# Designed miniproteins, single chains, continued (2): the designs that were tried, part 96

Each design is a single chain, and the fold is of that chain. pLDDT is the mean over its residues in the fold that is shown.

## One batch from the design tools (miniprotein)

Design m7524
Fold by ESMFold2-Fast:
Structure m7524 (fold): chain A 82 residues (1-82)
Amino acid sequence: HMEEKKKEIEKQKEEIKARGDRLVWLARMFGREDEAERIRKLYEEALKNLETDPEKAQRLVKEAEDRFYEAMDEAFAEIEKL
């Protein structure tokens, strides 16, 4: 059923967007503005590819998450030195 497939993809897009928005907000809150913008762009690219190339979309999401955790590790390392 084409309608069911479309609704499933729309739900996946909403979930990816919500997570991306949250990670970008957290990165900005910790002063990682450059990384926040890179994470945002990776999530946007993932959303664009979700329907045509799901494997690429998954890789882009993972890259964004890896960048987020790396940025947070750097932020927490700076706090530890205080």
Scores: mean pLDDT 81

Design m7525
Fold by ESMFold2-Fast:
Structure m7525 (fold): chain A 56 residues (1-56)
Amino acid sequence: SMEEKVLRALELLARPEAAGYTVEDLARHAGMSKEEFEEALRKYAGVTAEELLAGR
């Protein structure tokens, strides 16, 4: 599901090694477009992609 794909991407981003990941990298990993991924992040995680990356 989209929720599961987003959660897996968030798990990867939570690792220090993911500091170099872009929004596009995470979307590709989740099998989604950038726009779909951004929408899913807001829906399931309550954050924007920029907020996630700014925390790294």
Scores: mean pLDDT 74

Design m7526
Fold by ESMFold2-Fast:
Structure m7526 (fold): chain A 70 residues (1-70)
Amino acid sequence: SLVEGLEKQKEALRKAAEAGLISEEAAREAIELLEEAKRAAEEGDFEKMEELAARAEAIVAESLAAVAAA
């Protein structure tokens, strides 16, 4: 399900932050957006869900690039 997929992504981000692959700040911001995406999905607003998930992915990508450049 979409909700299960979002929860799995949140768990993956927590583990990535613990492993030092992304910053804890980026993980928190991305997880917050995924939590909002989950609420949007539960309300049937799949367009908003996709927008919020895309923003979370962008934050993660920027943090990954910053960590790799450090």
Scores: mean pLDDT 84

Design m7527
Fold by ESMFold2-Fast:
Structure m7527 (fold): chain A 61 residues (1-61)
Amino acid sequence: SSDDAAADAEKALDLAELYKKKGDTERAKKYAEGAVKAARDNNASQEDIEKLTKRAEEIIK
């Protein structure tokens, strides 16, 4: 469901943040990009996609 897609994407972003905090910027970027792609592919709401995209951009930065 859309709710499950958003929850899975948030977990991927949590992992991305942990990798960034540990200095693993390549894995952080991979999980952040993957989270946004997964949310879009699984038809998450536009509001959730926007929130996930902003969070991913902050991680990738």
Scores: mean pLDDT 83

Design m7528
Fold by ESMFold2-Fast:
Formats: C-alpha cells, sequence, structure tokens
Structure m7528 (fold): chain A 85 residues (1-85)
C-alpha cells in the first residue's frame, strides 16, 4: 500500500523536524489508509514505527505531550481495528 507508506514517511519526517503534532496526524492517516486497503500487517508496522518514533522523541526532549501523542496513535489504531470487524 503505497499511500499508507508515503503518509508514514511524511509522519517520520515531521517528527524528525520536531513537528510532533503533525506527525501524529500523518501516522493516524497512514494507519487509516492501510486498514482501508485491508493491509493489517502494514497498519501494525506503521503503529509500531510511530510509537517507537514518539518514544525516541520523548527520550531526546522530555516532552510528555509527544509521549501522549504516540500512545494516541496506538489507541486510534485499536479503535479502527475493532471497527473494521
Amino acid sequence: MERAEELAREGEEALEAGDYRRAAELYKRAVEEAIRAGDFEMAERIVRRAVEGFDRYYEATGDVEAAILGVGVALYYLGLLEDAR
């Protein structure tokens, strides 16, 4: 799923640039696209990548909001996974 991968890449770039709020939105959109395409393996990889990225950002900066947003991406994924039935 090229669109999901592209959005995840944009999320990684936003996080590396310090725009963690934009990164969270991009990762959520990437997960939505992967699930919509039925690629649950891709969705799980994107979520793991997002959580790891936000955790590393938190380790580097101490920004609690970034840690909360990383958890938010994982919770969003779980909600979509339940809704996908």
Scores: mean pLDDT 83

Design m7529
Fold by ESMFold2-Fast:
Structure m7529 (fold): chain A 102 residues (1-102)
Amino acid sequence: DPAAILADLLRTRVEGLLKAGKITPEQAARIRALLDAGDLKGALTELLVAEGYSESTAERIADLLMNASPEKQGQIWRELVNGLVNKVPEEELLERIEEIAK
């Protein structure tokens, strides 16, 4: 199930960010509540906002990921995580993800 795989990837990243002190316990709790409710788009949007992205960019990335094929979802997730780790500018990372989602 691609949705279950994505949920597990999101949970793993939230746990890692919380352990590193990069998000608050309150932010982690909100994202986990959305995941528990099956709201993957909401969870991803909240995670990206917690990581410093604008709400509009976070929603656009979440839409692109959720509407992608399973193969492209994996590619988009990898690009997203690598971009966040390497502090790629928000606009540049969005353009890269839009390219993959085509």
Scores: mean pLDDT 85

Design m7530
Fold by ESMFold2-Fast:
Structure m7530 (fold): chain A 96 residues (1-96)
Amino acid sequence: MSADEILAEIERLLEELKKETDEARIQRILDRMRALVDQLRAQNAPAAVLRRAIELLLEGGMIALKKAETKEAILRAIGEILRAIGDLLDLELAEK
């Protein structure tokens, strides 16, 4: 997939996540968003595209946290939020 196609799929997955109520499906969507962000990084996508994708993943993690009802789902959502924040910091520091 091109970088633009991957970004469009991440945007589609975020909209799907907003409508989902099942924790297992929420987790699958979040995992897929993470895999697509990692694919963008592996393809050396432009920094602006990668930053946007990570911002969408962070929003996805925040939505998953808000909808989480189990300890396991809460911890997974927090872990993804922290990783997404770390990814954004890595991009910011690389530009200096």
Scores: mean pLDDT 87

Design m7531
Fold by ESMFold2-Fast:
Structure m7531 (fold): chain A 120 residues (1-120)
Amino acid sequence: STEALREQARAALREAEEKVKQAGDLVRAVAAQNPSVADELNQALQEAERAMSLMGQAVDRGNANDASSHLAAAVGYLDKATELVGQADEEAGKRLKELQEEFRRLGEEAIANLTQAVAL
């Protein structure tokens, strides 16, 4: 049903939000130890968190195209943060990459469920 698909989209979105929170904690920890990249890391994270917020709003409105655009933006900013983190701390970079891949998968699942809901 449309309602069940929308609930599944919101569940996937909440899991994606948790991955962004975990990524944010890791990025902030690396930024605190690496002043030379701290501003770029904090900016990339802030932009990723903003894109995630906009994605959530798009999901609530039932706008799959807007949600997809905001997911792409969030992934792009997290990719930049992952590269910078990996240069400063290789182990943290690997963990952030795993969190980013999980975030992308969950975000795509949310959009797929939303797209099916609006087509039904």
Scores: mean pLDDT 88

Design m7533
Fold by ESMFold2-Fast:
Structure m7533 (fold): chain A 91 residues (1-91)
Amino acid sequence: MPLVDVSDLDDEVVKHLALQVELNPESARAWYLLGEALFDEKRYEEAEIAYRKAIELDPEFAEAWENLGKVLEKLGRYEEAEEARKKAEEL
């Protein structure tokens, strides 16, 4: 269900969230929100980086592990996706 206008809006949101992580680089939540916006834009490789940064800052962030699994599935990395989801379930 591609929608060009939504992609333009989400790119603007990504820019704002990127500024938020620049201002608060130690905020796992800020990195997580950036990852969500990147995922919605189908920028899966960048979303993976953002979610991994959130996990680096807060290893108990179950939602970041869950969404990392979804990103890895979109990238065709199914075994790694299952491992990430198992981590989320353990938290």
Scores: mean pLDDT 79

Design m7534
Fold by ESMFold2-Fast:
Structure m7534 (fold): chain A 96 residues (1-96)
Amino acid sequence: SVKEAVEKAQKRLGKQTFKVPGSATDEEAKKVAEDAANSIAKILEEFGKAAGAKEIKVKIEVTVTKGGSVTVKVTVELKTEEGEYKIEAEVVVKKE
């Protein structure tokens, strides 16, 4: 079912953590986080299309902590014949 597939995707993609060198700039850390988040968003968009979604809404929110971590939250909302579903994935990039 679409519900079971959504639950499986949420479990597999819900949190991703990456590390960059302590010497990395905030912009370099942000690029790593955004590249990973865009890849996840693309996977979830293709998943939504395969599930027969009539509407797919993608929201990407980026939080940069100066000299620290970068967090990107990807929210994908699917409107299907079986109902409406939401998948949330979080990408965290930390400096070593």
Scores: mean pLDDT 84

Design m7535
Fold by ESMFold2-Fast:
Structure m7535 (fold): chain A 69 residues (1-69)
Amino acid sequence: SLKERSEEYMEELKKALAKYDEAKAAATEDLSKLEEVKAALEELLEYLKENPEASLEELEKLAKELEKK
């Protein structure tokens, strides 16, 4: 169902945010990039709350972009 799919997406994003917060503690040279990454994750969480039909591909796309930054 859409509810179950939305809950799965948000749970995966929450896991990503938790890993990001841990990685943030190790950052020494470019905190501004990490803050931008965190802001993007927060924006995606709001998007998923309003658009529960967002596909898993959207999450994978964001995850790949986060790894590049």
Scores: mean pLDDT 60

Design m7536
Fold by ESMFold2-Fast:
Structure m7536 (fold): chain A 94 residues (1-94)
Amino acid sequence: SMEEILKHLEELREKLTAAYEEAKKIVAKFPDDKEKLLEMYAEELRKLGVPEEEIERMIELWKKFLEKNPKFSIDALKALIEEDLMFRLFAKQD
């Protein structure tokens, strides 16, 4: 059902956002170290029980974004979480 899909995506959003905030705290001494942020983000997602396939997908999306946008701040990566979740919600409606 739509309600179950929305609940699952909301729970995933909470995990993805929490992992991002924790990774950012860990790399706070290296605020523009994008590679270290990606590594720490993946580890925090694993701790929260996010499936490895999902982690690999998120890391690949962020990596591709950073390759195209090397001057963007780490804070811009948080917006990609919301964009990805919205795209998934839209795809599930089809």
Scores: mean pLDDT 70

Design m7537
Fold by ESMFold2-Fast:
Structure m7537 (fold): chain A 64 residues (1-64)
Amino acid sequence: SMELAEAAARAARLLGGGERAGRAAKQFVIDLGSGAPLEEAVRAARKAGAEGRDAAIAGGAMHS
Protein backbone atom coordinates (compact mmCIF):
# COMPACT_ATOMS: atom_id res chain seq x y z
CA SER A 1 0.00 0.00 0.00
CA MET A 2 2.96 2.36 -0.53
CA GLU A 3 1.13 3.88 -3.50
CA LEU A 4 -1.81 4.78 -1.25
CA ALA A 5 0.56 6.17 1.40
CA GLU A 6 2.21 8.44 -1.21
CA ALA A 7 -1.20 9.55 -2.51
CA ALA A 8 -2.32 10.38 1.04
CA ALA A 9 0.85 12.42 1.66
CA ARG A 10 0.30 14.37 -1.57
CA ALA A 11 -3.37 14.99 -0.75
CA ALA A 12 -2.45 16.31 2.72
CA ARG A 13 0.06 18.76 1.19
CA LEU A 14 -2.48 19.91 -1.42
CA LEU A 15 -5.07 20.54 1.32
CA GLY A 16 -2.65 23.04 2.89
CA GLY A 17 -1.26 20.82 5.64
CA GLY A 18 2.31 21.13 4.39
CA GLU A 19 5.17 18.72 5.06
CA ARG A 20 3.99 17.89 8.59
CA ALA A 21 0.56 16.75 7.37
CA GLY A 22 2.16 14.87 4.49
CA ARG A 23 4.37 12.86 6.85
CA ALA A 24 1.43 12.22 9.19
CA ALA A 25 -0.85 11.01 6.37
CA LYS A 26 1.84 8.71 4.95
CA GLN A 27 2.60 7.11 8.34
CA PHE A 28 -1.12 6.73 9.08
CA VAL A 29 -1.73 4.74 5.89
CA ILE A 30 1.37 2.58 6.48
CA ASP A 31 0.29 1.75 10.06
CA LEU A 32 -3.31 0.95 9.06
CA GLY A 33 -1.98 -1.27 6.27
CA SER A 34 0.12 -3.16 8.82
CA GLY A 35 -2.98 -3.86 10.94
CA ALA A 36 -2.47 -1.23 13.64
CA PRO A 37 -5.61 -0.14 15.52
CA LEU A 38 -7.02 3.25 14.52
CA GLU A 39 -6.08 4.93 17.82
CA GLU A 40 -2.46 3.75 17.60
CA ALA A 41 -2.23 4.74 13.92
CA VAL A 42 -3.43 8.26 14.81
CA ARG A 43 -0.86 8.55 17.61
CA ALA A 44 1.93 7.35 15.29
CA ALA A 45 0.80 9.78 12.57
CA ARG A 46 0.95 12.72 15.00
CA LYS A 47 4.44 11.66 16.05
CA ALA A 48 5.59 11.33 12.43
CA GLY A 49 4.34 14.81 11.59
CA ALA A 50 5.74 16.53 14.68
CA GLU A 51 8.97 14.58 15.32
CA GLY A 52 10.20 13.28 11.96
CA ARG A 53 9.43 9.62 12.66
CA ASP A 54 10.52 8.74 9.10
CA ALA A 55 14.08 9.63 10.14
CA ALA A 56 13.73 7.58 13.34
CA ILE A 57 12.50 4.54 11.38
CA ALA A 58 15.40 4.91 8.92
CA GLY A 59 17.75 5.13 11.92
CA GLY A 60 16.51 1.79 13.26
CA ALA A 61 13.89 2.79 15.86
CA MET A 62 12.15 -0.58 15.46
CA HIS A 63 11.17 -2.42 18.66
CA SER A 64 9.83 -5.71 17.26
Scores: mean pLDDT 70

Design m7538
Fold by ESMFold2-Fast:
Structure m7538 (fold): chain A 57 residues (1-57)
Amino acid sequence: MEEALAMARAARDAGLDVAEVAVRAAEEEPSLAEALLAAVDEVDEEAGRRARERLAA
């Protein structure tokens, strides 16, 4: 969780699409998917919704 939250915040600070970054990371490392989705929800609820939709498809 701590690491995922740091990643989500760093992506937001860099002006990146947090949902896109989280989805790509979760696809490469599925064991982190739930932690990444929770972190995105904490940083940007709208991005969290999009990330969950993409990973559920």
Scores: mean pLDDT 76

Design m7539
Fold by ESMFold2-Fast:
Structure m7539 (fold): chain A 55 residues (1-55)
Amino acid sequence: SEREKLQEEARKEYEEKYKAKFDELAKKGVSDDDINEEVAKIVEEVNEEILKKLS
């Protein structure tokens, strides 16, 4: 289904953004907690994009 395809695409984007953001923040000496907060924001943004496409 379209929803399943969007969710799978979102999961892949999440993984790629997480890796890129982790590397960036690690270079800046950011704590693991701060990295986790940024990851949560990425997940939220991806979920919002799915919702917009299905609305």
Scores: mean pLDDT 73

Design m7540
Fold by ESMFold2-Fast:
Structure m7540 (fold): chain A 98 residues (1-98)
Amino acid sequence: ASPGSLEAARAIAEALGAVPGVEARVEGNRVTVTAGESEGGRAAAATAAGGVASGPGVKVEVEGNTVTIDVGGGPAGEGGAAGYAGAAEAAAAVGRAA
């Protein structure tokens, strides 16, 4: 993973981890977000996925109340740290909305 993708993954995890009832975990350039089992938890996971999925260089997968975000590796991610700024900003917006 590039330094930019690792930095973006940490920023995304930090922003999403600020949401009440959400647990964010970082493994290199991969962020796993687990919300509560409630309807609100599933809605929070879906909102986080929707916000981040529009960011360049990210791949988002939603499984119930768990969201897996993979940062970098695609052509859109080749812009370095600047290429991931949109994804980090989207994650911060989700955190503020909660």
Scores: mean pLDDT 64

Design m7541
Fold by ESMFold2-Fast:
Structure m7541 (fold): chain A 59 residues (1-59)
Amino acid sequence: MSEAEALGLATEHEALKLGLSREEAREVGDFARRLVEEGVPPVEAGKRAGERIRELLAR
């Protein structure tokens, strides 16, 4: 498993645990994975994905 894949799966799992739908969790996981694939450091990609999760939960 690549670092991008690992972060994507971890982000999806965390989003589900925090109460996002399966579809929303998958989208946030894909977002985190894409950031790492595009050269964003995993720490920064995780931070951005966490911010997106918080925005979705604040609805």
Scores: mean pLDDT 83

Design m7542
Fold by ESMFold2-Fast:
Structure m7542 (fold): chain A 76 residues (1-76)
Amino acid sequence: MKAETVAETGGGAAEGVGLIRAAVAKVSGDEELAKEAEKHAEKAKKLGEEAKKKGTESGDVEKAREYGLKAIEEAG
């Protein structure tokens, strides 16, 4: 698998999960949970960007995968 594809998959998945968590929290009226989910989504997004940078600039598939997994973990 190309490093860029690994980074895209990890970052995109993490962002999606974070947004779903935020939406569920907002529908439930839990503003604190919604803000926490948004924070995790933002951190996941930044980690996904780093994964893409590692994959596209250095071609390091393993590093890109590690950052992508970290992004998913942050999203919850």
Scores: mean pLDDT 65

Design m7543
Fold by ESMFold2-Fast:
Structure m7543 (fold): chain A 79 residues (1-79)
Amino acid sequence: ARRLIEEADRLAREAGEAARQGDYERAIELLERAIELLRRAAEEAREAGDERLAEEIERARERLEGLLEQVRAKKEAAE
């Protein structure tokens, strides 16, 4: 679980940089990958009985899903 969270955090950071540079397509791809890793991490945390970690991961996933919606809207507006 923790390794997946660390990888997702790196992808989310790269997505933020891509979005700041106007590369919305790259930002979307990176955010989608990060969200998928967090889904897997939350499942692993629940299977391990770590409900607190699972809740933290779900909150991070919700934040990234919100960012993904914002980036998609910016890409559509730029077309």
Scores: mean pLDDT 83

Design m7544
Fold by ESMFold2-Fast:
Structure m7544 (fold): chain A 58 residues (1-58)
Amino acid sequence: MELTPEEVELLNRLRAEGRIGPADSLEDLARQVESYARETGDPELQRLAEKLRALAEE
């Protein structure tokens, strides 16, 4: 399972805006995106968080 270019661009945007911080692992990144998705209610961010969590299991 791989991130799409659109998902990578979204992550870069969130990082540039300070919505997510540095991540030491995919699990930490997934947690940060999940937290922000919960705050915004954005289903696209929720799907991204779920995908990152799945990738962290590799």
Scores: mean pLDDT 78

Design m7545
Fold by ESMFold2-Fast:
Formats: structure tokens, sequence, C-alpha cells
Structure m7545 (fold): chain A 60 residues (1-60)
């Protein structure tokens, strides 16, 4: 795939796949929940995915 996640997006991606909540991701990465939400949307957009469920399936 020619799609590239930034380092910051990749960190959020890995925690999302593990089932972490937006709050838990924010606490672990030292960022705001709003930033986690923004990065989640960008990850889905870059990967052409419509949902978190598809994201988890693709990570396997």
Amino acid sequence: SSVRLTREEAEVFLLLVRGESQREIAEKLGISQATVSKRTREILRKLGLSSREELVARAR
C-alpha cells in the first residue's frame, strides 16, 4: 500500500487496534482527546476506511 501514516498517527493506530478508548490513548500519549479524535479521523481517511471495526480487521 502507498498509504503512509505519520509517527503520531501510527501510535494512535496501534492503541486503537488494542481497543483503547480515546481517553486512554490521550493519557498514554500525553495529548488531548480532541487530538486523538482528529488523528483517528485522518487514519481512517488515509486508509479509506469507514469505521474502527474495519481498521481493526485490516490490522490483522
Scores: mean pLDDT 80

Design m7546
Fold by ESMFold2-Fast:
Structure m7546 (fold): chain A 77 residues (1-77)
Amino acid sequence: MYTAEELREEFYKKTGIEIPKELAEEVFEIVLKGVKEGKSESEIAKEVREKYKDKLSEEEVEELERFAVYVYDKLGK
């Protein structure tokens, strides 16, 4: 079992990308729900982009999409 914080820390160690704790928790919940609903990695990544594209910079949105893919790989396998 993984927590958002554990995956956020692993992602930072692997990529050097630091996701704010609150955003990591939000993205983790989106991925967890998407996996339970049978959504693909690409569908979940698109949902993350659509949620944040008008709120964050393009770089920040890309970082959250990469984190969502990382979380999916840990939970969706």
Scores: mean pLDDT 85

Design m7547
Fold by ESMFold2-Fast:
Structure m7547 (fold): chain A 95 residues (1-95)
Amino acid sequence: SEFTRATAEIVAAVGDVLFKKGKYEEAAELYERAAELYKSVDEKSKKAAEALIKAGEAYYKAGKKEKALEKYKEAEEVGEGELKEKAREKIKEVE
């Protein structure tokens, strides 16, 4: 759905603003919501994988290492090519 994608883009953009302000846990929750919206349109969405990687980065900065690993593993499952490899690198960095 085009409206679902537009909503996901807005949610991810608000997450970016919160991340820049150092509100990492709140940013992570919005990135997770954006990823869920993207997956509802296409389970192997590039945008969903990108949002999951951002959620992992935000959880890691919030001190939530286990949540960060969970999101990077989801990004590896959803992602293809370069995004899958990026998620794998992030998993290695925090394990």
Scores: mean pLDDT 88

Design m7548
Fold by ESMFold2-Fast:
Structure m7548 (fold): chain A 76 residues (1-76)
Amino acid sequence: EAREQLELTRRLAERHGLPLLARAAELALEALKALEAGNNEEAAKLMAEAVELVREAAAADPEKVAAVAEEAERLA
């Protein structure tokens, strides 16, 4: 489930000291809620912000971001 994956990613990002990635996962969860409510414009804005935060996190520490992604895939 997308929500489960995003919650897992947020927790792993917090554990690995990646606050930008954790915030990106929070925004993606809010975007999912907006989509479920039919608010496509709000969902698009939230996803754009989440993508930018993921980009910043990956630029700051690409190895840690990759490690979180790998761990999330293993636990899925």
Scores: mean pLDDT 80

Design m7549
Fold by ESMFold2-Fast:
Structure m7549 (fold): chain A 66 residues (1-66)
Amino acid sequence: SAALTALVQQYFAAASAGVRAFKAGDYETAAAHFERALALGREIGAPAEVLAELERMLQEAKAKLA
């Protein structure tokens, strides 16, 4: 469906933006993007291993925030 296609596109955009922000040291922006990617990943039925990795990256970004 068009709705599913839009969610998948938003999911990859959020995950990619999170990784870029994390590499740039912008942990607040990275955490926001990873939270968005996790929510979208759960909605589209991403594999448990992928969701676990996103959650790990989110927790790492949060741990970097003072």
Scores: mean pLDDT 88

Design m7550
Fold by ESMFold2-Fast:
Structure m7550 (fold): chain A 75 residues (1-75)
Amino acid sequence: TPLEELYQKMEEILSRLPEMSPQEQMEAISEFMELLKKYDPEIAKKAEKIMTHNPMLGFFYGYNQVKKKVDELKK
């Protein structure tokens, strides 16, 4: 499902983030945002607005929203 794909991509990005170059971080964030748009266009739209100021802040906003929904599914 889009949520499962989004969660997997989120975990992949977080595990690799400390070792990524700035270009790799931007590419990973872009891929995450495309999945987020498929899952929840409203959250994606808000994250994109934040990204115009700071791409990492937009990513962390999206990450926090997805994590909350995943945590709800895990109890």
Scores: mean pLDDT 77

Design m7551
Fold by ESMFold2-Fast:
Structure m7551 (fold): chain A 68 residues (1-68)
Amino acid sequence: SGLAEAAAVLERGARESETLANQYRKMADEAEKKGDKELAEKYRSLADYYQTQVDALRAGVEEARAAL
């Protein structure tokens, strides 16, 4: 059904965004270790952005699956 396909697309997007959030968190930690506080803050902001995308996409998956 279209809802099952929509849920699969959203779940894929959530996994991709989660990978990016994890990568930016690691990059922020490395920047902080090097004393680059400005770069660390930028990477933390990007990690937070992608985490927000994960949360939104996961909510969309739950809504789509509940409608099945």
Scores: mean pLDDT 87

Design m7552
Fold by ESMFold2-Fast:
Structure m7552 (fold): chain A 81 residues (1-81)
Amino acid sequence: MEEELEREVLEALALMQYELAKRLAKKGDSEAAVELAERAAELFEEAGRPAEGLRKLAEVYRLAGDEEKAREAEERARELE
């Protein structure tokens, strides 16, 4: 149960950081948005959801205007499924 609770907490924190990152990207704060999205993706990996984290990271990269990094993150997510 402790393991399960830790994963749930990590996933919740990752989702919160991802949502904040999307808002920052939409406001034009691309640097802060990318930093938060990268942290969120790391938390998703720790929570056992690496593909989900990478897809969400790709969305933030795209909102920030970094199409190449978005594509790379999407490719990594597809490899993990």
Scores: mean pLDDT 83

Design m7553
Fold by ESMFold2-Fast:
Structure m7553 (fold): chain A 69 residues (1-69)
Amino acid sequence: SAEEYLAKGVRALNAGNYEEAIKYFDKAIELDPNNAQAYFLRGIAYAKMGKTEEAKKDFEKAKEIDPNY
C-alpha cells in the first residue's frame, strides 16, 4: 500500500539513505498520486541531496494537493 511505502521511505530518510527514501516515495506516489505527504517527504529527501529544483517542484505539488503543506 501507499502507507507501507511511505513508512519505508521515512525509515530510509531518517537513516540518511536519501536515494532509497526517494525510491519508496516514488512507489507511494505511483499508488496514490494525490498523497501530499509523499511529495513533501520526497522533497525533503531531494533537498538533503542538494537537488534544489526537484525539491521545489515536490513542495509545490504537495501544497497544490493540500494547501496546509
Scores: mean pLDDT 91

Design m7554
Fold by ESMFold2-Fast:
Structure m7554 (fold): chain A 100 residues (1-100)
Amino acid sequence: KAAEEAARSAEGAARAAEAAAEHPDAVHAAAAGAAGAGAEFAAELARRNGGGEEAAEAAEEAGEYANEAGRAAAEGDAERAREYAEKAEEAARRAKEAAE
């Protein structure tokens, strides 16, 4: 289901954000940004298929937080990257619960 795919993409974004917080470098920052974009895309697809507004909203939030974590990691700010990674993880959990 599209909602389950949005939740899975949100989980991927949260994991990439956590990796960027642990290793604040350009490679992990780029990976967090790519995973975040993926979560946002999956959220849009879930909305278009009418099956998961709550899951889509949470997945979009996870993607936005992963992008912020990546940006902080690119700037070498591990503390800020960690804060956004934790928010991405919480949003991913909400997306998973909404998809069930």
Scores: mean pLDDT 85

Design m7556
Fold by ESMFold2-Fast:
Structure m7556 (fold): chain A 91 residues (1-91)
Amino acid sequence: SAREEALEALERAEEAVRAGRYREAARAALEAADAALPLLPPEQQKRLVRLAVAAAILLTAAAISEGEERELDAEAALALLEEMRRIVEEA
């Protein structure tokens, strides 16, 4: 289902972050949003897209950063991915 596809993409994104594959994680976050959009009313669609884009920006920044800045960007992105998961699970 679309919901299962979105949850699988979020799981791939979270795993990619933990593995240091930040660009792959950014792509997976956007794929999760695309998969979940048909399940959600318009206001939740907008919220999910904003979260996914914000996560992708942070993950892209983490990919080109080092040390503490990389860790902070990755942690912030994981928090956004967790919020995306809550939206998808409640859909």
Scores: mean pLDDT 91

Design m7557
Fold by ESMFold2-Fast:
Structure m7557 (fold): chain A 55 residues (1-55)
Amino acid sequence: MKDELGKFLKELVQKNKLTDDQAQELSLLALELIEEGKSLEEIKEAMKKKAEELK
């Protein structure tokens, strides 16, 4: 994962008190969106939404 997305993932995990399994789901989502060619802003928004759904 790119450094910026890795930092954002860690911030979301801490802020939303996610489990290791939930953090892995966010990581996989980010990798999928990178492969799809999504922008950094789109990836961050999708990760934030997914983190809120996993609460």
Scores: mean pLDDT 79

Design m7558
Fold by ESMFold2-Fast:
Structure m7558 (fold): chain A 93 residues (1-93)
Amino acid sequence: MTPAEFIGEVLERAARAFRREGRDDLADRIEEIRPLLVRVVENMNPEQYAELLRAMTEGDEARIRELALAAGLSPEDAERLARVLTEYSRYFK
């Protein structure tokens, strides 16, 4: 399984689990960012992927945005992805 396949499957399982628990808002939010995060990871080498995981853990919105832009996302999509991932990283700290 590639890193992109793995992250996509993890997010699908998370969305289904939240929806089963009646947390449709959380499921919808995960489903919205899933294709953006998959595209970013598909365009990454192992070192960039490690940097992304670190930036997510640290809540470094600017670094997540830079990595998303480098992976070919539009500025709008990169900002949206970075914001959502930063919010979730703070929630799980």
Scores: mean pLDDT 78

Design m7559
Fold by ESMFold2-Fast:
Structure m7559 (fold): chain A 73 residues (1-73)
Amino acid sequence: MEKELSLEYLENKEKGEEAYKKKDYETALEHYEKAKKALEELAKLHGGEPEVTKKELKELEEKIKKVKEELAA
């Protein structure tokens, strides 16, 4: 499951970034949220690596925030 969750995190992060570049903010939001969920599950499986996971989650949360701001503007 670790390999599948890592792949899900990376694939959704990449798809989110691609959609963001194309200004498809709805699709970017969907994929960033899926990437965040996969990262959270990875953290649970490894007993939580608090600093590394927290940093990566904050980066995804900022990307999600930016996309939501674009959609709300």
Scores: mean pLDDT 77

